# Designed miniproteins, single chains, continued (4), part 16

Each design is a single chain, and the fold is of that chain. pLDDT is the mean over its residues in the fold that is shown.

## One batch from the design tools (miniprotein)

Design m12525
Fold by ESMFold2-Fast:
Structure m12525 (fold): chain A 95 residues (1-95)
Amino acid sequence: EKEKEYKKLIEELNKLLKEEGIGPGAEGSLTVEGKTYTFTVDEKGNVVASDEFLEALLIRLKLLKYADELLKEYPDDLELVRKLYEEKKEELLKE
């Protein structure tokens, strides 16, 4: 199951990077909870990253999707959106 989730994340990230005009040879970084992860894009246009990066990215994407849904539901209440987003972030980081 985890392997399938990481594969789907890579496919989604590849699609997002392609939409932004980012292709083979590109390098990037993602910071989650003060820890910075790096990735590269190979000659085939596929993201090369560690499992730790993919897990951090999964949490980030879940939060971004939730934020997008909140903004659609509460477009005039950015304070409420922020509070609900931070609550969801804390929930996902609890173990």
Scores: mean pLDDT 74

Design m12526
Fold by ESMFold2-Fast:
Structure m12526 (fold): chain A 88 residues (1-88)
Amino acid sequence: MKLKGETLAERYKKEVDAIKNDEEFKKLQSRLEKLLAQAEKTPNADPLFIEILKKLLEYVKNRDDPQKAAELKTEIDKLIEERKKKVE
């Protein structure tokens, strides 16, 4: 696939950061839930990628809680950076 894990994880984070309305958050939540379910069904799936998807989904669900959202964003940033180091 052309979209490797680094680009894919960073793209989803950018989508979360760029969303301005609740309608788009609901669409992103649905996409993340489907992607997480697909990843969890994949044997030998990258555990960091699964963890990033779980944190992104939790961030979208808790977007109305600024403290929780900020904490989750920090955790997601750390996981994305860790995954980038492993793929390089």
Scores: mean pLDDT 71

Design m12527
Fold by ESMFold2-Fast:
Structure m12527 (fold): chain A 97 residues (1-97)
Amino acid sequence: LTPEQVELRRKAGEAWRAGNYEEAIKYFEKALELVPEDQVEERIELLRMIADAYEKLGKYDEAIKVYQEILELARKHGDEATAKIAENEINYLKKNK
């Protein structure tokens, strides 16, 4: 990780611990912009944090969209385990309302 990625993730974590999930999402999104396209596992990790933050905000439609991105990335790179997790989360969130 670059020093800038580390700092953005630290700030996201601080916002998350304070319950400022909207601020945490902004820092995770900025960190994601700095992750190279070939660092698939790291991109998925950040996307999962963003989706979880949307869930904590009750923004289920936004969380579903992020899990759909995770699903597409996982399928493109042959990560069947992550793809199944993303599908299960999408189905769960759709049934939660």
Scores: mean pLDDT 85

Design m12528
Fold by ESMFold2-Fast:
Formats: C-alpha cells, sequence, structure tokens
Structure m12528 (fold): chain A 66 residues (1-66)
C-alpha cells in the first residue's frame, strides 16, 4: 500500500531529474495522495460499471438484430 506509493513518488522524482525525496517525505506524500484519491476512485469505479452495463446492453441488442 503506502510503501508502493512511496516508491512510485521516488521513481517519478528520479525520472524527472530531481533528487529523490527522503523516505519520510515520500511516505507522507503517498499517504496524502492515497487519502485524497480514495473517494474519487470509488466514484469513478461506480460510473465505469454503469457505463459498462449500458455498453453490454447495446452490444446484445446489436447481436439480436443480426
Amino acid sequence: GDARMAAAVQREAVLAGKPPPSPEEAVARAKAVLEKNKPLAKEIADKLIEIGDEFNEELEEKRKKR
């Protein structure tokens, strides 16, 4: 969880040519991003399920017509 996000933050800093943040700062940033994204991730997932169900119904209707 948090350790993977901390590693991702360090990896992005290195890729951008910036010095990697300290392990403590990386963990703090990872926790802040995770907390901020938790409710949004659920809302996006719920919407994607709804869109998927509509898309599947449209595909089934096209299958019945051909």
Scores: mean pLDDT 66

Design m12529
Fold by ESMFold2-Fast:
Structure m12529 (fold): chain A 87 residues (1-87)
Amino acid sequence: MERLRELEERARELVERGLELAKKIAAGEFEYIPEARETAEELERVARELERLAGRLTETALEAEIAAGLLRIAIGVANIILKNEKK
């Protein structure tokens, strides 16, 4: 099915970008937080649609869910740092 293939490809691209964004935020590049938030939301959406179309949790859907979770953690940590920053 064309949609399933497109979603799997999109999920792989988003996982790659999500990991890059998580690394940038971990390095203090907090300007990427809005993009990371949008990427996490899209990863979660694509994972759910993949599971629905496949009728099961796929390896790609699981990777997308994990990447979204990592982004959410990175954003959460960055927000704590920003809130409690003392210079």
Scores: mean pLDDT 81

Design m12530
Fold by ESMFold2-Fast:
Parts: sequence; C-alpha cells; structure tokens
Structure m12530 (fold): chain A 84 residues (1-84)
Amino acid sequence: KERIEEAQKRVEEAEKLYDELLKANPEGGQRVAPLVEKARVALLTAQGHYEAGDEVTAQGSADLAIRYADEAIKEAKELLEKVK
C-alpha cells in the first residue's frame, strides 16, 4: 500500500515535469518520454498485482515505477534548467 502510494506520487510528479518539458523543449521531452511510459506501466503492474493479493510482486513493480519516475524527474529537471 504505502510503496504503491509513493510510486503513484512519483509518477504524477514525473508526468507533470514531462508535460512542462514537452512545452518548453519538445526534443528533450521526447528523450524523457520512454522513462515516463516505463514508470506508468510499472505503476499499473504494481496496482494489478496488489489487487490480486500478490504483495511481493506489487512491491517490486512499485519500486521499479519509483526508479523510472525518479530518472525521468532528474532528466526533466536538468533539461528544464537549461530552458529557464
């Protein structure tokens, strides 16, 4: 539960920064897009496993979503700083 909630927040932050980046630097946005998509897929996978009662797999997928989201956030912030 807590790990999935954290993953959801991280993915939402990554999506928000990605949208901002895409408007300011479309080319940079395209570079970050695969990480945002991987984070979304991992979050959906975590939610599905949690609903099925597979807490271990759900936690692993949530950790993966957090990892992809954190990478997307980091890259998006670096690219946005250049456009500031």
Scores: mean pLDDT 81

Design m12531
Fold by ESMFold2-Fast:
Structure m12531 (fold): chain A 64 residues (1-64)
Amino acid sequence: AEADEIVALVLKRRDLTPEELELVRSMATAIVNAAADLKARGRSAPPSVEQRAEAIERNLDALR
């Protein structure tokens, strides 16, 4: 229930090594893509899951 929030918090940190940042980013992207795929297949994710996926997307965009 808290995995996506932990990932979002880690992505906000500025003291990660480049390798660590890339690993976390890849994991966050995989979670977002999985939620989007479920929705695209007509199996809408629960609102809480969609909200957390959106939060991860915002954190990824903020690091660009």
Scores: mean pLDDT 65

Design m12532
Fold by ESMFold2-Fast:
Structure m12532 (fold): chain A 94 residues (1-94)
Amino acid sequence: LSAAERAALRFIVHELREIKEDIERNKLSVEEAKKLTLKALEGLRAYVAAVVSPAVAARIDALLDELAQKLEEAKSIEELLEHIDEAVRRLEAL
């Protein structure tokens, strides 16, 4: 990854961590947390498309798609937060 692509990945990881903190701090319901996170993922996809190469964007988009699917299937806040943590770990490994 280029320096700019590494900076973009750090930004995405930071945004996901902020979403996790907002869910925990505001004691959101599962449905509220899903809506908040899925909307944020839409914004992150647009950001990725604008700032990274198509090849890197495809890899990030695949991880965000998998996260979105797991979020829709989540039945508890704990499960939802675990899916966000896993996505962060996988993004940091890129």
Scores: mean pLDDT 86

Design m12533
Fold by ESMFold2-Fast:
Structure m12533 (fold): chain A 81 residues (1-81)
Amino acid sequence: NKKEEYEEKAKEYISQAFELGTDTDEYYQNLLKAGEEFKKAGKYDEAIKLYELLLTILPPNHPLRPQVEQGLQEAKQAQEK
């Protein structure tokens, strides 16, 4: 099932993020990718948690903030449908 594959990819991105440390763009990008893969897997609770975590740890003017905010809104909307 493709949903199971997306969940596995999300877990891989989380593992890569934790190896990189919290202040790297690669760390933030890997967490964002993990959230996107959880969203594709239909794991909306997990996606929401990752997007919310990203919004707390990202610097205020980070270029990824709009994409994280979009992903969070999409995951919340999908969870309600």
Scores: mean pLDDT 79

Design m12534
Fold by ESMFold2-Fast:
Structure m12534 (fold): chain A 70 residues (1-70)
Amino acid sequence: SVVERIAQHELERLKEELARLEEMSEEEQIDLLKGTGFSEAEARELLKKPIEEVKEEALRRAEENIQRSL
């Protein structure tokens, strides 16, 4: 469906942005995580974790949000 294609495109975009997370400013990192369903406070706490865990958590939240929207 069109919705499933949009969801896949959003996940691929997020994966690309997350691959560049280490190149982003802290403000940009927080904004990206807020876009995946985290609050600012939750995003700041998540960013205290190793970067690979941050990327994994962000992807899982995005997938969960997409499933809830379908």
Scores: mean pLDDT 79

Design m12535
Fold by ESMFold2-Fast:
Structure m12535 (fold): chain A 74 residues (1-74)
Amino acid sequence: YELSEEEKEAILERLKAAGVKPEEIVDAGYVPVGGADAYAVYAETKNGRTIPIGVFPTREKAEAAAAFVKSLAA
C-alpha cells in the first residue's frame, strides 16, 4: 500500500503543528485502538517524546503512515 500525496501532506502538517522537524524523528509505529477497527500512528523524537500522528481505519494505511514517518528520520 502506498500513501497518497494528500495523506503525506497531512502527516507533515501534523508534525509541523506539533513543532517537530522531520529529522528529529527516530522511530514511528502504530497500535490498535481498543473497541474500534482503527489504528493510532505515532512518531518518536530524539528527545523521547511521542507525537500522535493520527488514527487510520486500516492496518495497511497505519503501516504505510508509520513507514513514511520513519523514512523522514535522519
Scores: mean pLDDT 78

Design m12536
Fold by ESMFold2-Fast:
Structure m12536 (fold): chain A 73 residues (1-73)
Amino acid sequence: FVAKTIEVTVAEDKSKVPNEKVYNMEEAHKIMQEAMAAGDRVKLKAVGSEEFKKEVELMDKAFQALFEARMAA
């Protein structure tokens, strides 16, 4: 579970943006909902399982997409 905690911290750091933090409301909400759902499922999965890895990857992609959407907007 320690490794999971570190990964969650890294994921949160990935969503970190400049002090001017401004998100597109429509796109940010969609991506956040997906990231939150994936994060919740990851918490329930066993570490190391293929399902756990897939959920972590989905969450990572969601955060990356949110960041890209913000930069593009």
Scores: mean pLDDT 54

Design m12537
Fold by ESMFold2-Fast:
Structure m12537 (fold): chain A 106 residues (1-106)
Amino acid sequence: SEKLKKLVEAAYLAGELAGVAEVGKKSKNKEVREAAEEGYKAAEKLYDIIVKEASELSGEEQLEIKKAMYEGRKKGEELAKKLSDKELIELMKKLTEEVKKKIEEL
């Protein structure tokens, strides 16, 4: 299903941004925390759209979407732990813009 593929890709992206933002909001750097706040809001908005769109899908397909979001979140958290403050801000800004584009396309 093309719809399932798009929602799985969107769920992974939302998860990745949420995972990066979860690490970023714990930072001692105010600029990192502010970027994390913006990223988290964008990820939550995409998540709400995914949940609505996924309501038309089977329980098995909904589980696949949930798994993609969980895998994205784990990858985002692990990646964020390895980055400097500057790199973390740049990654959060990039992922936030990608999430905003997905919101417009769904």
Scores: mean pLDDT 89

Design m12538
Fold by ESMFold2-Fast:
Structure m12538 (fold): chain A 79 residues (1-79)
Amino acid sequence: MDERIEELQRKIAEGKASRAEVEELIRLMAEREGLSEEKVKELREEMERRLELLELRRNIEGSLEEKQKKLREAVEKLK
């Protein structure tokens, strides 16, 4: 059980997890910890927030990359 939870957590951290895998992780954690429906909802919200933060991070990284590209273009013009 723990190995599967760790695998699913790793996939979520890498941004490779599907919706089904996120639901599987929530279910396995609920079974392992004996979580109430309230706690399962909290865990689901936490996982959704984590996925949104990963997506936001990717957006910020893309923005930084565009800024670096503009700087590189400016340097090329100064040759």
Scores: mean pLDDT 71

Design m12539
Fold by ESMFold2-Fast:
Structure m12539 (fold): chain A 68 residues (1-68)
Amino acid sequence: SRFDELNAQIVEAIEAKDYERLFELLREAVEDPSLSEDEKRSLIIAAAYEAQQLGYKEAGQRAAEILK
């Protein structure tokens, strides 16, 4: 599914600590009409939380900008 495809790409970006690529993918996810609003929020919040835990302190703020 598109959700699974995006999730795989997001995981790869997080593992690479490529936070600019991560937030490109999260912006892509929020603009994707094939995803439900719940799927978009779950994906963005989970990814931002993991990035923050890895030391990217701006993750929460950047996620909030995407979700507004």
Scores: mean pLDDT 85

Design m12540
Fold by ESMFold2-Fast:
Structure m12540 (fold): chain A 57 residues (1-57)
Amino acid sequence: SEVTRAAAERLRLIGDALDGDPAALGEVLRSMSDEQIEKWAKFLGMSVGELYALRRA
């Protein structure tokens, strides 16, 4: 399904971001709402402010 494909592509992009690709990280963060970023901050062990700063980079 389209939902499954979108999820798989996002997981790959998140994987690249976690491997230290700043372009992939920026793309992931720009695709997220503020509420989503707050939830992901806990998964990444980062502050919400740090993720917001990376989104603007």
Scores: mean pLDDT 74

Design m12541
Fold by ESMFold2-Fast:
Structure m12541 (fold): chain A 100 residues (1-100)
Amino acid sequence: SEALLQAADLLDALAATDPDPATAAAGRARADFLRRIAAAKSQEELRKLLSEVFGKPESVFTDEFIEEFLRKLKEESEQVIALMKELGPDPTVEQVQEAL
């Protein structure tokens, strides 16, 4: 999904300007996660990734769960893109948090 990759790039850009190292690290981790999801070529790869990331058995991540998760993740990514477009270049973390 192009939206996941665009959101990941925006999260990396925001993290680069974040004065808090903990929230900057969290932003970069989120960007990496979105890129890993976007790179997955099958439901099996997604299931293994989600099992690894959340520390739960693969059986918890049904095909229906993965489809719903991806739908919500795409919606969240599109919302991040829209927010960054609204705030313009070099938004502060505070502006992003107040707008969400």
Scores: mean pLDDT 76

Design m12542
Fold by ESMFold2-Fast:
Structure m12542 (fold): chain A 81 residues (1-81)
Amino acid sequence: ATPLQVKAAIARTAVSHAEAGNVDLAEQAVRKMADAASKKIGPELAPEIRKFGDEVAELARSDLEKARELYEQYIKEAKNA
């Protein structure tokens, strides 16, 4: 998978769980996905994916609307990539 597809999957997971009212689960799932993706994507891009996961987890907890906007943007970009 491309880094963009990985970011889209992380963002979608966060928003999906948060919208269902499971903010703690959204954070946990995002962190696990970022760690797993970082191990597969390699050391050059791993810090970027981990940072993205942390940012998305924070947005899902503090500002669901911004997390949703981020998810929609990445899904759109991944679809066209």
Scores: mean pLDDT 74

Design m12543
Fold by ESMFold2-Fast:
Structure m12543 (fold): chain A 82 residues (1-82)
Amino acid sequence: SMEDEIQIGMVRIVRSVTLLELSRDLSSLSDDQLQASIQQNQAMIDRLKKIKETSSEDLKKELDDTISLLQQNIDRLQSVLS
């Protein structure tokens, strides 16, 4: 549907931003900034999981890909914080 196509577009923007964040140098970030970024990525995962509950199969695939990238970013941020 048209609504589903718009949602796919929005999810792809989030994916692109997350891919850019995954390439970012973390060496200049404080522990507080790292923790804030972890919380923001987790909040986005929670939001995307809610969207997934009512989504089409095509949108679910795009959501799963994006959630996976957000989780990879959290894991990377946590590894620096530890």
Scores: mean pLDDT 85

Design m12544
Fold by ESMFold2-Fast:
Structure m12544 (fold): chain A 87 residues (1-87)
Amino acid sequence: MSLEELLEEIRRLFEELDPEEFIRRVTELLKAHVADLSEEEARELFEAVSRVLGELMRERNVSDETDLRVAMALSEVLSEHLARLAA
């Protein structure tokens, strides 16, 4: 899956799922995509995803609490991947 296809899938999931299920599914999707990426590639991916998610959250007037939970979930996936690269 290309970055463009990944970002489109994230937009689709945001429209179809409730916030809890959305966070879970996006986390699973990102873990699958980040597995073979270098540190620089992973950071670039997460920057693009964070930008798209920020756009979607603002567009739907999602609460600051939900926005923070999404940001924390993304941070955890990136941190886990970086820890695996360091091991």
Scores: mean pLDDT 77

Design m12545
Fold by ESMFold2-Fast:
Structure m12545 (fold): chain A 111 residues (1-111)
Amino acid sequence: MVTVTAEEALALARRALEEGDYEVALGWAVHAFRLRGGREEAELLLEVLIAALERQLELLRQNGGPEEQIQLVEGLIDALRNLDVDRAVELAEQLGMDGEFLREVLERILE
């Protein structure tokens, strides 16, 4: 079994992010953070998550999606950009995301 290192996972996440493949980028960024849990991994994961949410927001607006969902996604992007941990976790949980994991990532960046 070929073991992917944290450095390899970071490189794969960055490549996928550059290619606009946000699902693949997010998967590799999460894997890198779980392997090493460092600030670099947390910062890349936040960057990928914001990019994925901005793409989701664009699609919601283009398709006339629910205003409540648009407001939740906009609020989450704002909270993530401002490193407002408590608000980001609350909004992420309302969107069905793992708020505990997100808190760990954001707290790592703030250390």
Scores: mean pLDDT 86

Design m12546
Fold by ESMFold2-Fast:
Structure m12546 (fold): chain A 91 residues (1-91)
Amino acid sequence: SRPRTLEEALQEAVNSKDTAEALKLVDQAYQATVDAAQQLVKDGRETSANLLLLHSAGLFERAAEQSKDPEVSKALRDRAERLRELAREID
């Protein structure tokens, strides 16, 4: 079966009617992205890790703009900034 994309995971969080569930889905998507980037760094693929983190940060910001829940929107923006900070560390 096709694995779920980050865009699909973030859309599920945005569409959730339960703030607590949405925040859990945001944190799960964030942690999966960080884990994938850390694995790329360990494999010597630092440029790929940087591009993944920056691309993913853009997806989190887009999800934040689409969210009608201000708490979920804030969590998505905060995670986007953390992903950009991680990208700067491996620059």
Scores: mean pLDDT 87

Design m12547
Fold by ESMFold2-Fast:
Structure m12547 (fold): chain A 85 residues (1-85)
Amino acid sequence: INELLRRAHEAFEAGDWESFEALMKEIEKITGDKKFVAELKLQLLLRGGKLTEEEIRKILSEVLKKSKEEIDEILEEYKKLLEEE
């Protein structure tokens, strides 16, 4: 699993979203935890503030297939966690 995580990080840094998604699906098969994989994707996407909110919304809707309501909840929870540090 550590090797798959390393390869997923490399694909993310290279902007290879298709390979990144495929590697995340392999991690999901190994762990059986869809929520864990979704959280990991969000952590990587939000790392270093490289993406705008609109880009994050697009990825959540198109790659992770989240509804508008789910996206709004995820972003609200993320903002709340930042306030709670």
Scores: mean pLDDT 64

Design m12548
Fold by ESMFold2-Fast:
Structure m12548 (fold): chain A 77 residues (1-77)
Amino acid sequence: MLEELKKRQEEIREQEDEEMKALAEETFEEFKELLEKGDYDEAIEFLHDKLAEVIETKSDEEVRKFREYFEQLLNES
């Protein structure tokens, strides 16, 4: 029982990680395109709107994972 619950929790976390990673990568690509256009204000607004959407629609844990992946992408650029 407890082992099954832990495995299910791990599966959910892995799915959440994959989803948040994909979302962070997609968001970063769009952010880069806006930066390349020279529309920094639009890029910042896009990022703000995307974060607001993620915060509204996702759990606190998913939001944290999204931020971590996004920060990693920023640091590697």
Scores: mean pLDDT 78

Design m12549
Fold by ESMFold2-Fast:
Structure m12549 (fold): chain A 85 residues (1-85)
Amino acid sequence: MTDEINELIKQMKEKRKKRDAFFDEIAKRYGLKPELIEIVRAYLDGDFERLSRLVVRKNKERPLTDEEIEKIQKAIDELRAKMKA
């Protein structure tokens, strides 16, 4: 119950801090705007509802280019590799 929830919350906070650091590094390396990094983050979280909303919003503002899609795919692959390690 509460004691187990506290331990889970602590683990989730640590994972989120490490993930945020990786996202900052990847954003800098690939030159991704914050909005594109949020798409990558949603995908890695498995939050497909949020991912769908972010993609729809982005397409309404400005369609994703093939180059941006490739950068997103590479960023996802690299972040998955870093989080696995």
Scores: mean pLDDT 73

Design m12550
Fold by ESMFold2-Fast:
Structure m12550 (fold): chain A 70 residues (1-70)
Amino acid sequence: VSGGFKTLVEIWSKKYPELAEEILKNADDPEAAREAMRKLTEHFYKDMSPEEREKALKAEDAIFDTLVKE
């Protein structure tokens, strides 16, 4: 389990608890987690305010960097 999954759940659980559950389920596979997050990201970012979307994108970059490190 990657440490990045904790950050993912922490960030998304504050805004989107449902999304956090799906990410947590896929946390064992960085690729699966990335794909799930990508799909939900595209959907949820459309519903977010522009300001929140920008902040989420920045956090996403940091999270994926952690996941890649294994």
Scores: mean pLDDT 62

Design m12551
Fold by ESMFold2-Fast:
Structure m12551 (fold): chain A 65 residues (1-65)
Amino acid sequence: PHLTLVLDTSKQSEEEILAQVEKQAENAGLSEETIEKLRSAVDAVIAAAKQAGRSKVTIHLYLPP
């Protein structure tokens, strides 16, 4: 399975983005453990993007079947 996340820190707060990611992952039927790991990964990506001066990030996740 494949999940695409589009993040824009100029339109959404970090907290808002993380909440939306959790909801999308839950709707995709991911386990609670996978959602927690995904949240941590997205949080790290947002931090890296902020350090690089970028507001828009697209993340493509390839999940195991």
Scores: mean pLDDT 75

Design m12552
Fold by ESMFold2-Fast:
Structure m12552 (fold): chain A 62 residues (1-62)
Amino acid sequence: SDTTVTTLIQQELELQKLPATPETLTTLSDDVNSFLTGFRLEATPENIRKMVKLAVEVYKLS
């Protein structure tokens, strides 16, 4: 599932023309996993995609 999360983060960053550095990927992967756990969401592709979008938007505001 971590490999899937990282791939979806890379795709979202590429779509938004944001750099996909190892540091950014690690930070966003941690945020996605934190959101899934915190909101008690199953790690389904739909939930992961939603949390990836949320993590990227939060990151842009930081």
Scores: mean pLDDT 83

Design m12553
Fold by ESMFold2-Fast:
Structure m12553 (fold): chain A 71 residues (1-71)
Amino acid sequence: YTLTDDKEEVLKLIRDYLLSRGVSESDVDALIARLKDAPLELQKEAFEIILSHEDASAGLAAAMSYIHENS
């Protein structure tokens, strides 16, 4: 993945990745809703956390925790 500086493109990459790995649309939508108003830096960090996990659901959970702690 090539990270972009466009917030909408980062959110699209996160959504497409998680859906492709079998994460439920409702869980992905919850994450995207939390990231929508977040700074680009936080969005990129969340994506890196997701990509660092072998299990996409575990990556989503870790990213949600990170967002909660940094909001």
Scores: mean pLDDT 78

Design m12554
Fold by ESMFold2-Fast:
Structure m12554 (fold): chain A 83 residues (1-83)
Amino acid sequence: SEIEEEFEKILKELEEILKEVKERPLTVEEQVGLVLRVIGLYLDFLLLLKKNEVPEEKKKEYLEELEKKREEVIKAILTAPLL
């Protein structure tokens, strides 16, 4: 489904960001840009769920997994060594 495909795409993008921030220092500009990107991905997915009238139980499953990953990635970005 479109929702499942977008969900997997977002999780992969978040995982790539997580890997990158663990392997190298960031500039302040990169740190800000990555935080905004993560927030944007999360909000876009929330809008997609609303638009497609996803059943509440399935919506909860997606949001629980996405929220845990979002929190992990944002924490990693904010605690990354800075150049």
Scores: mean pLDDT 84

Design m12555
Fold by ESMFold2-Fast:
Structure m12555 (fold): chain A 82 residues (1-82)
Amino acid sequence: KIEFTPEQIEAIKGLLELLEENKDKPEEEQLELLSEFLSKLPEDVRDEIIAKIIDVAGEKGISTLDIEKVKEALKELLEEYE
């Protein structure tokens, strides 16, 4: 299991704030923000975040990625590293 740096924790917090500010935007635009954020991270950090998102989304029995489940996964991830 990877440890996130303080800089990466702040970046995840910033992403959550960005998604909250854009909650009235189409889901496609919100997913684009997530995709752009993930593309800027090192591969190992990106894979850990994606694994957490899949875990939370999969447990809810959804067949497609849901932005609300993404936000839930990011909040759980932050709780784990705070």
Scores: mean pLDDT 72

Design m12556
Fold by ESMFold2-Fast:
Structure m12556 (fold): chain A 89 residues (1-89)
Amino acid sequence: SKTYDANVTGPDGVVRPATVTVFSEKIGGPARITFKDTGLIANLKIVGGSTAVGGTLTLKVVNEISANRLRAAGLNVEVGGTVTVTITS
């Protein structure tokens, strides 16, 4: 696994600073978002994109507990929705 500094953007364009941990860089692979301000953790699946610095990774919300945690972090998402992660370092 590898952890990156990132900005997470929800479907409504709200941006939150986070770290993203990628356990496998393949499509369908597990990824974890940890929000820097709150410490809230959401577990998601990779839909596509890149972990290169400046790259964009698309993650799918697969369960209600992760959707609830993303909403608690200020991102308006539902199960089956996606968030965009921009790798900063």
Scores: mean pLDDT 81

Design m12557
Fold by ESMFold2-Fast:
Structure m12557 (fold): chain A 60 residues (1-60)
Amino acid sequence: MRARLVAAVVARALELGDIDAVTREDVKRIAERLFGRRLSDAEASEVIAEARAILARNRA
């Protein structure tokens, strides 16, 4: 489940054209939409960090 959420956040970052444009609120909305789950701010921040790491690795 987390891997699918991280992938969805990566896709969102690509749509926005900027990895820094993804907010914790975006992550929470994606999680609610895909899984019907409410994330904490800490969980949303962790998902953003994982998505940023994936995008940074792909650009390096």
Scores: mean pLDDT 77

Design m12558
Fold by ESMFold2-Fast:
Structure m12558 (fold): chain A 73 residues (1-73)
Amino acid sequence: MLKVEDLVEEAERLAEELELDPEVFEARREELLTTAVDIALALYEAGFLSEEQLLPVAKMLLYGELLALKSTE
């Protein structure tokens, strides 16, 4: 089952690659991770995703959130 811990390494990698302010990223980290997990799980329960698609889709959602955060800095 998908959980926040599964996205932590990816979030840290993407934040570094996108050159996000570490203070801004840390302040928003829990919210961003939780939102990505919650949306992916909701899509899975609705039948739009297979179990194998949960992690890839959550990573894609997280990337979109981090891009949005970068654009508002």
Scores: mean pLDDT 83

Design m12559
Fold by ESMFold2-Fast:
Structure m12559 (fold): chain A 56 residues (1-56)
Amino acid sequence: SSAVEKLEERLAQAEANLKKATGAARLVGEHELAILREMLARAKEDEALAEQILKE
């Protein structure tokens, strides 16, 4: 599977876990979600750039 697919699956699981988290665990989970979202955005940009290069 692509990096994008793996990150989307991991993000979905992290969001589900966050719904059950309280206290310090919730703060850690929110920080991890922010990192995963940033990684996903970059992976999507890289995939789009690779597709553009292959079409040129």
Scores: mean pLDDT 82

Design m12560
Fold by ESMFold2-Fast:
Structure m12560 (fold): chain A 72 residues (1-72)
Amino acid sequence: GPLPSANELSPEVLALAQRVHGYLVSRGWQYDPNMPLRIAKALQDVPQDQWAQYLVQTLAIPQKDAEAIVAQ
């Protein structure tokens, strides 16, 4: 889909998406400056209580790591 504008995203969701992207890069993913915007757009459409589950199911992040990322 089209890349979202940063102005369309809440600062909290964008900060979370930046943490998720940093985690993925630390695990061997290639750095992509557009990835935080894509992750943030997806998370904005997901209820906050389901964010950790979204990270597990969509990005294959281990549950404990996903919960830690969301809790920050």
Scores: mean pLDDT 80

